# Designed miniproteins, single chains, continued (2): the designs that were tried, part 24

Each design is a single chain, and the fold is of that chain. pLDDT is the mean over its residues in the fold that is shown.

## One batch from the design tools (miniprotein)

Design m4859
Fold by ESMFold2-Fast:
Structure m4859 (fold): chain A 70 residues (1-70)
Amino acid sequence: MIKFSEEEQKIRKEAEEIFASKEPEEVDKLALELEADTSNKEKRLLGIELGVLLSLERMREAIEKLEARR
């Protein structure tokens, strides 16, 4: 199993808290802004984690729409 460092776990927790507290549109904008910051590895990692959470949510919505059509 891949073990995350304490800093990586902290970034993941921060990403989950941001995702829970903001609208998906605001999270998407923030993720893009963080990923554009080439000078800070932690900000880029946070942006990537937010992007993953958004992708998972969009997949759930797509599945729910498909099931509603049955």
Scores: mean pLDDT 73

Design m4860
Fold by ESMFold2-Fast:
Structure m4860 (fold): chain A 117 residues (1-117)
Amino acid sequence: MTPEEHEAALAAARAVAEGYRYNAARGVPQEVTLVLPVPDEANIEILITLILSLGEGGVGALHIELGAASKEALKRIAQAVKEAGFERVELSLRDASEEEKELARELLEKIKAGEEV
């Protein structure tokens, strides 16, 4: 991703989040699904920006569908979810082993509970 494409993607993520925040503030329940099939450093940054922007606006429910990602990427995503303060969060991994899916659930639950991971 070029720097210009990355900045455009961050701006687009913020604009999308603003639409969901507008609806949530008016009492329309918002459940957002974010899909990232091929995680890399640049698109994880965009995902985190979107998560934080959605949470800042009071979007209550978030589902994240993620391709194969490192433990460090999963920790960063879980930390962003915790900081955003979503009421309901679900994380699913595409084409991942059951052990990797369990690790992702454990990391998310620990972060939500205020535990170190």
Scores: mean pLDDT 71

Design m4861
Fold by ESMFold2-Fast:
Structure m4861 (fold): chain A 62 residues (1-62)
Amino acid sequence: SVEELREQLLELAILLATKEALEKVGPDAKITVEIVDERTVKVTAVNGDKVVEVEKVLPELP
């Protein structure tokens, strides 16, 4: 269903954003995931004095 596809895309977006954030600040970073809206996720990674935010926007679904 469209709902199942949306959930799968959301999970993928979170995984990709988390990977990108960890690549920037290192593997020991503290990760926070925020659902900004129905199509937008934000991952914040903190490692000491390093902070990075990665935002992913999901594609439009019918």
Scores: mean pLDDT 82

Design m4863
Fold by ESMFold2-Fast:
Structure m4863 (fold): chain A 62 residues (1-62)
Amino acid sequence: SMEEKLKKAYETARKLLEEGKSLDEAVQRLIDEYGLTEAEARFVAAKAKEDLRKESDEESIG
């Protein structure tokens, strides 16, 4: 399903950003691996980046 694809793309974006890849590199990987549009890939990658930022303030919520 598209929801399952977006979930996997989100998990991949988080991993890439945690590894120190740029937002643009994460976006390109999501397009290449999951066939997302640039808009969808940017949305997913931006969401992952923002969630990682919030989680660094909430270390006890894994």
Scores: mean pLDDT 79

Design m4864
Fold by ESMFold2-Fast:
Structure m4864 (fold): chain A 66 residues (1-66)
Amino acid sequence: GRVEALVAALSDADPAVRRAAALELGRIGSEEARRLATEPLKRLATHDASPEVRNAAIAALVELEA
């Protein structure tokens, strides 16, 4: 489904793709997104090489935990 495809995109080689996927997962904010994306987004927020991707993951986590 859409959420699983976006979670897969969090591992894309392109940081722009990872950033867009993180923001979209936060925007969706569904129970499925919260369940499937929380742990991958926490890893991106702490370990991603791109500060823009880390910031997007933090923003998405705030939206998912709201």
Scores: mean pLDDT 88

Design m4865
Fold by ESMFold2-Fast:
Structure m4865 (fold): chain A 66 residues (1-66)
Amino acid sequence: GTGYKVTITGDAPAMLSNGSTIPKGTTLILTNLKLNEDGTLEGTSVETGERVVIPASDVTLEEVPL
């Protein structure tokens, strides 16, 4: 399958479905990636299974094999 290596580069933290935040400089591997109309990027963490929502402008994105 296809995953995405996402690094948070902006000051707005990524948010997990459990209400926790992920700070700038963190790298995540996400699957089921979707760009929303509001400019947020969402996906599912491969490592934890949590849904992640982040501003699309505040990340770098790299496609990775899973």
Scores: mean pLDDT 76

Design m4866
Fold by ESMFold2-Fast:
Structure m4866 (fold): chain A 65 residues (1-65)
Amino acid sequence: SEIEELQEKAQEAIENKDYDTAGEYVIKLAELTGGSVEKAKKAVEALKAGDYEKFSEYLGEALGS
């Protein structure tokens, strides 16, 4: 599944501290799932700032909450 592949690639990029690449995968994942690209972008900015609470909140909103 392209969705599963993007989730795996996003997780790898996050673990490698490559937040720009992680952001590209998270945004594409939101697009493919019919989620919120705006919230996905906010999640990426929170991740880059080290705000994991806001990252989790926005990611959940982007992908299905």
Scores: mean pLDDT 81

Design m4867
Fold by ESMFold2-Fast:
Structure m4867 (fold): chain A 61 residues (1-61)
Amino acid sequence: MRYEVTLRPGHSAISLRSRIEELGGRVLSANGNHMVVELPDEEAVEELRKDPVVSSVRPVK
């Protein structure tokens, strides 16, 4: 499922690419502090939300 990820100010999307891949996900697009990602399950979403550079994770319908 697709999710929009917003990073905290001063952080770049590049720093999260390896984390998203580690969770079994994929980065679909990245622009500044905003990303669209695909994640395999809700557990991966919750793990990503725990990352200190992540401000929000919202499902894209």
Scores: mean pLDDT 79

Design m4868
Fold by ESMFold2-Fast:
Structure m4868 (fold): chain A 116 residues (1-116)
Amino acid sequence: SEEIRKLLLQALEAAKAGDLKTAIELLTKALKLAGQSYLDAAERLKKAKSREEIKEIFLELGLSEEQARSLADFYLVLDLGGLDGLNFVSVEKFSKWSLTEQMAFGLVVLVVLQKL
């Protein structure tokens, strides 16, 4: 969906600019449009205690093993080290990712922001 992609891009730009309230609002809207599986994944991610549990959530969303591993590692970097990790994600490169990868990344950012 082009609408979901636009919301995720705007949310990443807002988060990188430090506008965390706008980022949360846009990410929440995107995940609600994406459907119940992504909302359920957000709740599971909040409760996950290991890298393997996090990876399994992303695999169930349709990511490859490599993509799921990379996002699980990125989640742990953001969760433990703070939002400075977002500076390594280019908006231009992000815009070229698959919609499933963009949604899973949005899920990561939303869960981290909601823990702050």
Scores: mean pLDDT 83

Design m4869
Fold by ESMFold2-Fast:
Structure m4869 (fold): chain A 88 residues (1-88)
Amino acid sequence: DEKEKKLAEAEKLYREGGEAFGKKDYEKAKELFEEAVKLFSEVDPYSIELISALLNLGEVYKALGDEEKAKEYYEKALEITKKLSEKK
């Protein structure tokens, strides 16, 4: 199943991104989280996993000094969070 393979790859990239961030390899963390966001959004545009990846990507951009990009990703995460909270 292509969807299951994309989700597994996104989860792997998300974990590796977190490890890179912990090592302060912010450029590597950026690449890994950007790919994770792409794959999570292709699987489900409204998911907790996508929100988490967007928040972590925002933190990476903040660590890199790109406050405008960090804000953009935080706002995207907030928009998806609001959409999920309306889902009953």
Scores: mean pLDDT 86

Design m4870
Fold by ESMFold2-Fast:
Structure m4870 (fold): chain A 99 residues (1-99)
Amino acid sequence: MELTPEQREAILYTAQKLIEIGDEIDEIFKAVKDFLAGKMTPEELVRFLDEKGLSPTLVARLLKDASVEQLEAVRKAARELGSDNILAGVEQVLAEKAK
């Protein structure tokens, strides 16, 4: 509740931008959750995230809780589908887990 004026301004600006894609955000989180639960294939996840135009950094954050086995499967699917942003995001998570 007690945020600085600068922090409140940054949050409000970000919130205004996110309202425009709120429905898409819920769909993205559901797809990631379904993948982590084994309800979605790596190929389906890669196509979905690639279609949404997500940055490598955002892909890395979404997949941070995935197992190394799940990340390796997504990496393989991203290479086969030519999804460079998804591939870069997965490689970021794998590199971080190797540290």
Scores: mean pLDDT 77

Design m4871
Fold by ESMFold2-Fast:
Structure m4871 (fold): chain A 75 residues (1-75)
Amino acid sequence: MKKKTLEIKDDSDEAFLDFQTEFARALVEGVDEIEIKAKTPELQEKANKYLETIRKMIEIGREDGAAVRAARAAA
């Protein structure tokens, strides 16, 4: 699996925007696993919430795709 570590260096809005940009780049690169290293526990929690939201969106897309494939195989 392709793994990438993303770091949030401080609690500024700029650092969090940099993190979001790096996360988007990792998705485009097809990274399977993303690890977050935040400077503070509060930032780690904020980043984890962002990842969980994106992960849920990806899972919904996968579930829809799997249902379509199952229907096609059953036909």
Scores: mean pLDDT 70

Design m4872
Fold by ESMFold2-Fast:
Structure m4872 (fold): chain A 60 residues (1-60)
Amino acid sequence: MDEAKKLIVKGQNYRQEGDYDKAIELFEEARRKAEEAGDEGTKRAAEELLKQTEEEKKKS
């Protein structure tokens, strides 16, 4: 599993704990790593998770 996918898993763990700031940071790192690797699928997944987590933080 590449670094971007590992960062997504770690970000999801923080998101489940309610640590939205840390989750957002990790999803931003995952997006960047996926872009550097040319992994468009993982990049899109990280972007979607980032947007969802930002909305959850705003509502919390």
Scores: mean pLDDT 83

Design m4873
Fold by ESMFold2-Fast:
Structure m4873 (fold): chain A 60 residues (1-60)
Amino acid sequence: SMELERRLAILQFRRLALETAADYARRNPSVPQSVLDRFEAEIERLEREIRRVEEEIARS
């Protein structure tokens, strides 16, 4: 559905934005490991949501 396609696009954009922020954080040795862990957890959560939406689109 168009709604699922739009949701997928938004989630993919958010993932790209977080990946970019995480890359910048990883380049800075002063960034605490806890901050890096948080970025990884958020990216993983978005990837799970993306998979769910992709599966729903595939079943439609």
Scores: mean pLDDT 87

Design m4874
Fold by ESMFold2-Fast:
Structure m4874 (fold): chain A 88 residues (1-88)
Amino acid sequence: MFTDEEIENRKKYFEPFEKGMLEIFRKEGASEEQLELFKEVMRKIEKLLEESLTASPEEQKELLKKIGKARDYLIEGKFEKALEVLNS
């Protein structure tokens, strides 16, 4: 699971990662709808990472678990499942 310092670093690098992943997905023929879902997932992950920096240790642990699960779905190209996890 991510530490507070690791969360800060990942948030700092999220914009470059988002750009890179969008280019890859576009090359792979992803639809505009899929690209918008990917952006939504990235925005929600960033928000939860930001919330985790000021959360209690217990809440932070749960937020990081949610982020980790959503990230795994995102890497697999399962954007709808990633979004569902983040909205739970």
Scores: mean pLDDT 74

Design m4875
Fold by ESMFold2-Fast:
Structure m4875 (fold): chain A 98 residues (1-98)
Amino acid sequence: MSRWLQLEAEAGVYEVAAAVALLLKDDKKAAEAYIKAAEYYIRAAEDPSASREQQIAALKQAIIAAEKAIELGKEDPELKKRAEELLERAKRLLEELE
């Protein structure tokens, strides 16, 4: 199995975890789950098995997940900072590929 595909699947699991947390009205857990999703999407984009198209797609998903984490984690300065750092990293990596 491709390592890139495993990392994308892990990100997807955390997106599902975030959706469940939102249904339970747990914004902090949802933000933590989106942070993990963004981390896995960035790792997928940086994996040597990823094509340029796969890298771009993963980084765009990382940006979306990080933006959601910023919004949901706005009352937690540590979570907001982590999400903002992931957003900036994903945007920089995407700019280098475009």
Scores: mean pLDDT 87

Design m4876
Fold by ESMFold2-Fast:
Structure m4876 (fold): chain A 96 residues (1-96)
Amino acid sequence: NIDELVKEALELIRNGKPENLKKAQDIMKKNKEVREKIGKIGSEEFERRMAILADVSAEEARLALLEEIQRLAGRNTEENRARIRANLAEEAARQK
């Protein structure tokens, strides 16, 4: 069941534990439709969630798993990273 696998993978990513991130990566690697559906999550929301998890983890192994998950979802691009950084910098400038 594809929708069930998508929900499972997203919940594993949300928890951010290395074992859970590895399981999410395995689900995404084995099923192209799961990767496509996760990739169709709004780019800003998905990238924001992944950035928060990367900041919180601060563990090299967890960061590597999160980066691989972003690649499998087609979201880990230089363009996407630059866009998120620019938006955050603009928000910070407005707050001051």
Scores: mean pLDDT 63

Design m4877
Fold by ESMFold2-Fast:
Structure m4877 (fold): chain A 76 residues (1-76)
Amino acid sequence: SMSEKEKLLEELIKNLRETLESLGIKEEDQKKLIEYLKELFEKSDMTEEALLKLSEEVLEKIEEILEEQRKKEEEE
């Protein structure tokens, strides 16, 4: 149901936010990643395969942001 899908999305957002905070990602980038997760989830089927693929895509995006932050740190 839509209610179950919404609950799963909320849980994924919560888990993502906690992960991003533990990695030291800034709030602005956290917001961008959460919006990316929402977009991917909206287009996804509620299958385990789709959720695994979504998780992989989000992790790839996190890596891109971490690399960008590393480059900025060298500027400091």
Scores: mean pLDDT 76

Design m4878
Fold by ESMFold2-Fast:
Structure m4878 (fold): chain A 114 residues (1-114)
Amino acid sequence: SKLEKIEEIMSKEKITDEDILELLKLLEDKDKEVRIAAAEALGKLAAEYPHAVPLLGKWFATRAHELSLEDLRLVLSNLFPHLSEEVRKEILDYALPSLPEEHREIVYEVLEEV
């Protein structure tokens, strides 16, 4: 199960870049529960593991536009509450210029709720 895979990664003594990349792929999963769990996991890991922050930034810049506006809102609503303002700013300063206008509007709406 993909949920079991997320739990397995989160239970590891050391989180690797490969583990972060696997979780980033699950943000684009067809299953809503998997997307939520991956977003929460990545938010928690980015708070503890600085190397997760640039990987999140790259995913936002290169992949976030592939999500529907509804799916992007879901991911951000479960990711952003776990991130500090400093980490959110670092990710968004890097990624926002690469997002379409409609996707940027979703980012701003979610930030107002956090």
Scores: mean pLDDT 86

Design m4879
Fold by ESMFold2-Fast:
Structure m4879 (fold): chain A 75 residues (1-75)
Amino acid sequence: MDTVIANAKAAPEIIIPLLVKELGSEDEEARKKALEYLKRLSKVVPEAVRKALEPALSSEDEKTREGAREVLSTL
């Protein structure tokens, strides 16, 4: 967990969009982890998280849109 947070701080424009993509994963555990990481990152790098979530809100994948809205509700 800490390694993911550290990597997202170092390269938010790369790591955060990858976590946003995982919100649409068919793997329930992957979705839960991505949601948890994004909620934690929203307290540390809120601007980068907001930026990455904007395209996810218009995603064709419903799970991605719902996850993105949940993360935004914590910002």
Scores: mean pLDDT 78

Design m4880
Fold by ESMFold2-Fast:
Structure m4880 (fold): chain A 81 residues (1-81)
Amino acid sequence: MAEARELLRRAEEELRRALEALKEGRYDEAIEYAERAIRLAEEARRLAREAGDEKLALEAEILEGIALIVLGVAKLLKKKQ
C-alpha cells in the first residue's frame, strides 16, 4: 500500500496548490494543479482497490471529487474573465 498512499499524498499537495492558485486568481495554474491532483487520486484509488484497502480507496475518491469541483470552479472563473 505504500505506493497508493504516496500517490494520495502527492494528490493532496497538488490540490493544496490548486486551491492557493484559485484564491489568488491564477486560474490557469489552478486548472493545471487540479488536473494533476485528479490523475494522482485516480491512480491512488485504483491501486488501493487492487490491494483491498477500501478506506484508502474512499479517501482517494473524496480527494478526486474535491479536485473535480476545484477544476470546475477554476474553468468557470477563467471563462468569465
Scores: mean pLDDT 88

Design m4881
Fold by ESMFold2-Fast:
Formats: sequence, structure tokens, C-alpha cells
Structure m4881 (fold): chain A 70 residues (1-70)
Amino acid sequence: DEARKLLQALDKDGSGKVSMEEAIEVAERLGLDPKLTAEILSKVVDPETGQMSIEEAVAAIEEVKRIQEE
């Protein structure tokens, strides 16, 4: 929920897409490890554009949270 709101704030053109760098910045702001976040996001990012949907980014950030709490 908070991750989605932060990602939507970075999506200034309303495309529903965010870059790898923007998603990592949101995760880091939430206190998550940027390297682990990048590894998880690399599975959902489009390799040609470097972008992913907000829903994909939210799911990846939630996965990072679960891993760091284990």
C-alpha cells in the first residue's frame, strides 16, 4: 500500500510503469536492502526498457520485506 503510493508518485506520466532505479529508491526509502531489491526486481523488469508495472514492483517489494524478516 505505501509502496504502491510511492511508486505512483514517481509515475508522473501515468503510464503505470516504473524504472528499476525508481523501484529500488522506493524500497530503500522503506528501509529495505537495495541490492536484494534489485535482484528480486530483475526477475520482473523488461530487459529492453528497464521498466516494470507498478503491480510487479509492489509484489517484488513485498517479497523483499518477507525475506528480510526471515
Scores: mean pLDDT 78

Design m4882
Fold by ESMFold2-Fast:
Structure m4882 (fold): chain A 55 residues (1-55)
Amino acid sequence: MREVLEEALRLAREGRYEEATRLLRKAGFSPTVAAAGLLILGAKEEEVRKVLEAF
C-alpha cells in the first residue's frame, strides 16, 4: 500500500498524473483515500488535485 502511494507521488512529481492515477485505481484506492495518503506522504495540494482530476 505505501509503496504504491510513494510510486504514484513520484509519477505525479514527474508530471505523469494519468499514470499515477491509473496505478492508484489498479491498487483499489478511492479518490478520497488516495488524496489523504498522498498528503500524508508530503504531496502538495496542487499535486493531489492534478491526480484527482485524472480519476
Scores: mean pLDDT 81

Design m4883
Fold by ESMFold2-Fast:
Structure m4883 (fold): chain A 82 residues (1-82)
Amino acid sequence: MEEEEKKRLEEARKLIEQARLYLAQGNLDKAKELAQKALKLGKDDPKLVAEALGVLAQVYAAEGNDELAKKYAKKALEYAAK
């Protein structure tokens, strides 16, 4: 039902904000885990998908994986344009 979908999207948004906080603290493993969970939970919302992919891009950049960072950043921009 619509209410359960809204609660799921709200939880995805909360996970993205938590992932950003862990990323800011340098806890890349938790940031990645929460961003991936948000991506699965918010998959039906292009804006939430874009935000989760953006966090993953920042995590990969912080890990020194420039190729994955660019890949996820580009994918995030594609979803943000939807």
Scores: mean pLDDT 83

Design m4884
Fold by ESMFold2-Fast:
Structure m4884 (fold): chain A 64 residues (1-64)
Amino acid sequence: MSEEEKKVAELTAHVIDAVGAELEGRYDEAIRSYEKALEIAKEMGDNETAELFEQRLAELRAKR
């Protein structure tokens, strides 16, 4: 598996964790998981996905 494929798998796992936490009202856990996904998106140079996660983080922080 390529480095790109490994990063996509890790990013996907963090997004799944974030969505699960958000559905349970665990906003702090959701924020931490999206922060990890954002870190990976930035490492991949995926600015569009990174911006999407930054917007999502702002929304979650507003719910606390």
Scores: mean pLDDT 83

Design m4885
Fold by ESMFold2-Fast:
Structure m4885 (fold): chain A 56 residues (1-56)
Amino acid sequence: DVLIKVALHDLKMSLEQAEKIAEMYKEGVSPEEIAKELGLDLTEKQIEGIVKALES
């Protein structure tokens, strides 16, 4: 999907990192904890957006 690639480019993230975010989110890890674990300055909404885009 072109939209997910553009979003990842803007966030300076790889697709592999986005997939790890989605995996952790499915395991019940909070968006805040995911951002902290990966050392990324991401908002809860940005993490949710990445997960939803990958699940689409």
Scores: mean pLDDT 71

Design m4886
Fold by ESMFold2-Fast:
Structure m4886 (fold): chain A 60 residues (1-60)
Amino acid sequence: SMEELEKLLAETLERLDQARSLSELARVVGEALRRVDELLGPDGQNLLGARIEQYLGERQ
């Protein structure tokens, strides 16, 4: 559901903010993409991926 996606996104962004290495970022992203695929399939993955990519761009 959208509510579950919003919660997953918020939790993922929190973990990304706390990550201290590229390896940690990659692990968090991989876990989030796996979870969203289980919940919503490819549309959810595309949305989550776009948000994470934007977040990482802002941090670099």
Scores: mean pLDDT 74

Design m4887
Fold by ESMFold2-Fast:
Structure m4887 (fold): chain A 89 residues (1-89)
Amino acid sequence: STQEELIEVLERMKTVPNTDKELLDKAIEAVKAGKLGEMLGYLRAMELKELNRKLTDEEIEALGKALKERGYSDEEVEEFKKALKEELS
């Protein structure tokens, strides 16, 4: 299944040196809970932390809008924004 494939990819990413294993574990748990938006939010937070970057609420809203334009549901977009706010606040 797509969820099993996503979990395998995320578990593989945990083997990469200097990766944020805690954020990857959170992303894996989000996939197991069926929360795709939350998974994407944790992955984006990991990338932004590597770039030493924080986001304003306005930038988080803009990223959510971009996700919606890509065909993600309103629920997935809200999960994504919540994960970003929790990790980058």
Scores: mean pLDDT 86

Design m4888
Fold by ESMFold2-Fast:
Structure m4888 (fold): chain A 84 residues (1-84)
Amino acid sequence: SMKKQELIKKGEESEKEGEKAWKEGDYKTASDHYEKAGDNYYKAGDYTKAAYMYHKGAIAAGKAGDTEREKELLEKSKEAEKKA
């Protein structure tokens, strides 16, 4: 559907912004973009990609020193995996 295609596109755009921020060493911004990518893939029904994006966001949060956010994103990743 058009809605699913738009959500996948938004997910891909957020994933690219996350990769860019990661390469620049901005791990907080990388984590935020990976979570947005995961949210868009999740809404599109692509739970496998959503789980992967949340997991990447968790790694970025950990590198930023945000242990609470790391834990939250790992939980979102596990919940997405259960739906895949």
Scores: mean pLDDT 90

Design m4889
Fold by ESMFold2-Fast:
Structure m4889 (fold): chain A 73 residues (1-73)
Amino acid sequence: SELTKKILELRKKIKEALKEGDLEKAREYVKELEKLVEEEKELYEKLDPEEQKKYSEEATKIIREEVEEEKKK
Protein backbone atom coordinates (compact mmCIF):
# COMPACT_ATOMS: atom_id res chain seq x y z
CA SER A 1 0.00 0.00 0.00
CA GLU A 2 1.00 3.67 -0.25
CA LEU A 3 1.25 3.93 3.54
CA THR A 4 3.81 1.09 3.63
CA LYS A 5 5.90 2.86 0.97
CA LYS A 6 5.79 6.17 2.88
CA ILE A 7 6.81 4.42 6.12
CA LEU A 8 9.81 2.80 4.39
CA GLU A 9 10.83 6.11 2.77
CA LEU A 10 10.67 7.88 6.15
CA ARG A 11 12.85 5.16 7.71
CA LYS A 12 15.46 5.76 4.98
CA LYS A 13 15.25 9.55 5.45
CA ILE A 14 15.74 9.17 9.22
CA LYS A 15 18.80 6.98 8.63
CA GLU A 16 20.28 9.48 6.14
CA ALA A 17 19.59 12.49 8.40
CA LEU A 18 21.31 10.71 11.30
CA LYS A 19 24.34 9.97 9.09
CA GLU A 20 24.48 13.68 8.16
CA GLY A 21 24.22 14.67 11.84
CA ASP A 22 20.98 16.58 11.19
CA LEU A 23 19.17 15.76 14.43
CA GLU A 24 16.35 18.29 13.81
CA LYS A 25 15.50 16.76 10.41
CA ALA A 26 15.68 13.26 11.92
CA ARG A 27 13.24 14.27 14.70
CA GLU A 28 10.77 15.67 12.14
CA TYR A 29 10.86 12.42 10.15
CA VAL A 30 10.41 10.33 13.33
CA LYS A 31 7.33 12.39 14.27
CA GLU A 32 5.87 11.90 10.77
CA LEU A 33 6.70 8.16 10.90
CA GLU A 34 4.87 7.75 14.24
CA LYS A 35 1.77 9.40 12.73
CA LEU A 36 1.80 7.11 9.68
CA VAL A 37 2.33 3.97 11.80
CA GLU A 38 -0.73 4.87 13.90
CA GLU A 39 -2.76 5.49 10.71
CA GLU A 40 -1.67 2.09 9.33
CA LYS A 41 -2.72 0.34 12.57
CA GLU A 42 -6.18 1.97 12.49
CA LEU A 43 -6.64 1.12 8.81
CA TYR A 44 -5.53 -2.51 9.33
CA GLU A 45 -7.92 -3.00 12.30
CA LYS A 46 -10.88 -1.90 10.13
CA LEU A 47 -10.14 -4.50 7.42
CA ASP A 48 -11.76 -7.95 7.28
CA PRO A 49 -9.48 -11.06 7.29
CA GLU A 50 -9.32 -11.32 3.47
CA GLU A 51 -8.43 -7.62 3.13
CA GLN A 52 -5.81 -7.97 5.90
CA LYS A 53 -4.19 -10.87 3.99
CA LYS A 54 -4.05 -8.84 0.74
CA TYR A 55 -2.67 -5.82 2.62
CA SER A 56 0.05 -7.95 4.27
CA GLU A 57 0.99 -9.51 0.89
CA GLU A 58 1.31 -6.08 -0.77
CA ALA A 59 3.28 -4.71 2.19
CA THR A 60 5.67 -7.70 2.05
CA LYS A 61 6.30 -7.11 -1.68
CA ILE A 62 7.01 -3.40 -1.09
CA ILE A 63 9.39 -4.19 1.80
CA ARG A 64 11.28 -6.81 -0.27
CA GLU A 65 11.66 -4.35 -3.17
CA GLU A 66 12.99 -1.66 -0.80
CA VAL A 67 15.47 -4.08 0.84
CA GLU A 68 16.72 -5.11 -2.62
CA GLU A 69 17.25 -1.44 -3.61
CA GLU A 70 19.19 -0.74 -0.39
CA LYS A 71 21.49 -3.73 -1.09
CA LYS A 72 22.39 -2.24 -4.50
CA LYS A 73 23.64 0.99 -2.88
Scores: mean pLDDT 75

Design m4890
Fold by ESMFold2-Fast:
Structure m4890 (fold): chain A 106 residues (1-106)
Amino acid sequence: KIEEKLKESARNFALELGKVLELSEEQTEILIEEFEKIMLKVYEILKKKTKEEAVEYLVRELSKVLQSLELSPEQKEKAVEFLARTLFTGEPLEKMEQAFRDALEA
């Protein structure tokens, strides 16, 4: 099923991000659970709405999760860089980094 594959992909991505940010096991489990939910919703948006709306949803909701983890300024910069490079390879990197940075500082 597509849902199972999306959850597996989301989990692997969250594990890699958690490793890059040097998150605790507890913080990483929160990130996995929330990112699985976010990716399933992104998939629903892509089926019914535009790619732009899916990107806006992903940036907004993932930034809320990262804010809840009480990241240091250095961890926030690493998160912005990692997310921009991995999630939006077709978009200008600088634009995606700025979008995540703005959302995290809101």
Scores: mean pLDDT 75

Design m4891
Fold by ESMFold2-Fast:
Structure m4891 (fold): chain A 74 residues (1-74)
Amino acid sequence: MSLEEQKRSVLSVLIQEFVAEARAAGVPTARIQRGARELVDVMDENLDEPLEKAKEILEEKARELMEEMLRELE
C-alpha cells in the first residue's frame, strides 16, 4: 500500500468513528457532514507529512471539531 493509500485508510476509519460518535451525541447530519469535509481537507493539506504525523494532526483536528460541535448543541 502506498503512503497516500495508508493515509486515506486512516482518514476513512477516523471519519467512521467521528460520524458515529457525533451522531450518537445528537449532532445534526449537516453539521457532521461539514466536520467530515474539514477532516478530508486537513488530510489533503498534510499529504506530504509522514504517516504518523498526519495521523496525529488528523486525530487532534477530529477532537477539536467534536468539542466545537458539542458546544454548538448548548
Scores: mean pLDDT 81

Design m4893
Fold by ESMFold2-Fast:
Structure m4893 (fold): chain A 67 residues (1-67)
Amino acid sequence: SEALAVALLMANSGLSEEEARAVVAAARRYGPDPPDAVVRELAERLGISPEEARRLLEGAATLLAQL
């Protein structure tokens, strides 16, 4: 479930619930290989690097595939 993916992402990454929900929503919409524009927007919103944003999106996509 999406709620379980959010909870697991928070536990694994230290993100807030709001940040984890944004990452999970993007991963659901775009899958494991989101466009660079999506990665950049998420990185800017979370105050992290595009590389870290891409890793979070890949992790969220993996969690969603397991749930």
Scores: mean pLDDT 82

Design m4895
Fold by ESMFold2-Fast:
Structure m4895 (fold): chain A 55 residues (1-55)
Amino acid sequence: SNRDFRAQNREIWEEYQRTGDLDAALARLRELLRAYGHSEAEIDTVLAVFRAEAA
């Protein structure tokens, strides 16, 4: 569900904020987006935003 997606997305972001492990966060986010049916182009866009906000 969208609620489950948002909860998992939040957990990925919160773990990244705590650990600083960007590669792990990006890998988990890619898997989450893929599981919810996002296209490769959509995934790449979201990961680029995540990287920019993390920097």
Scores: mean pLDDT 84

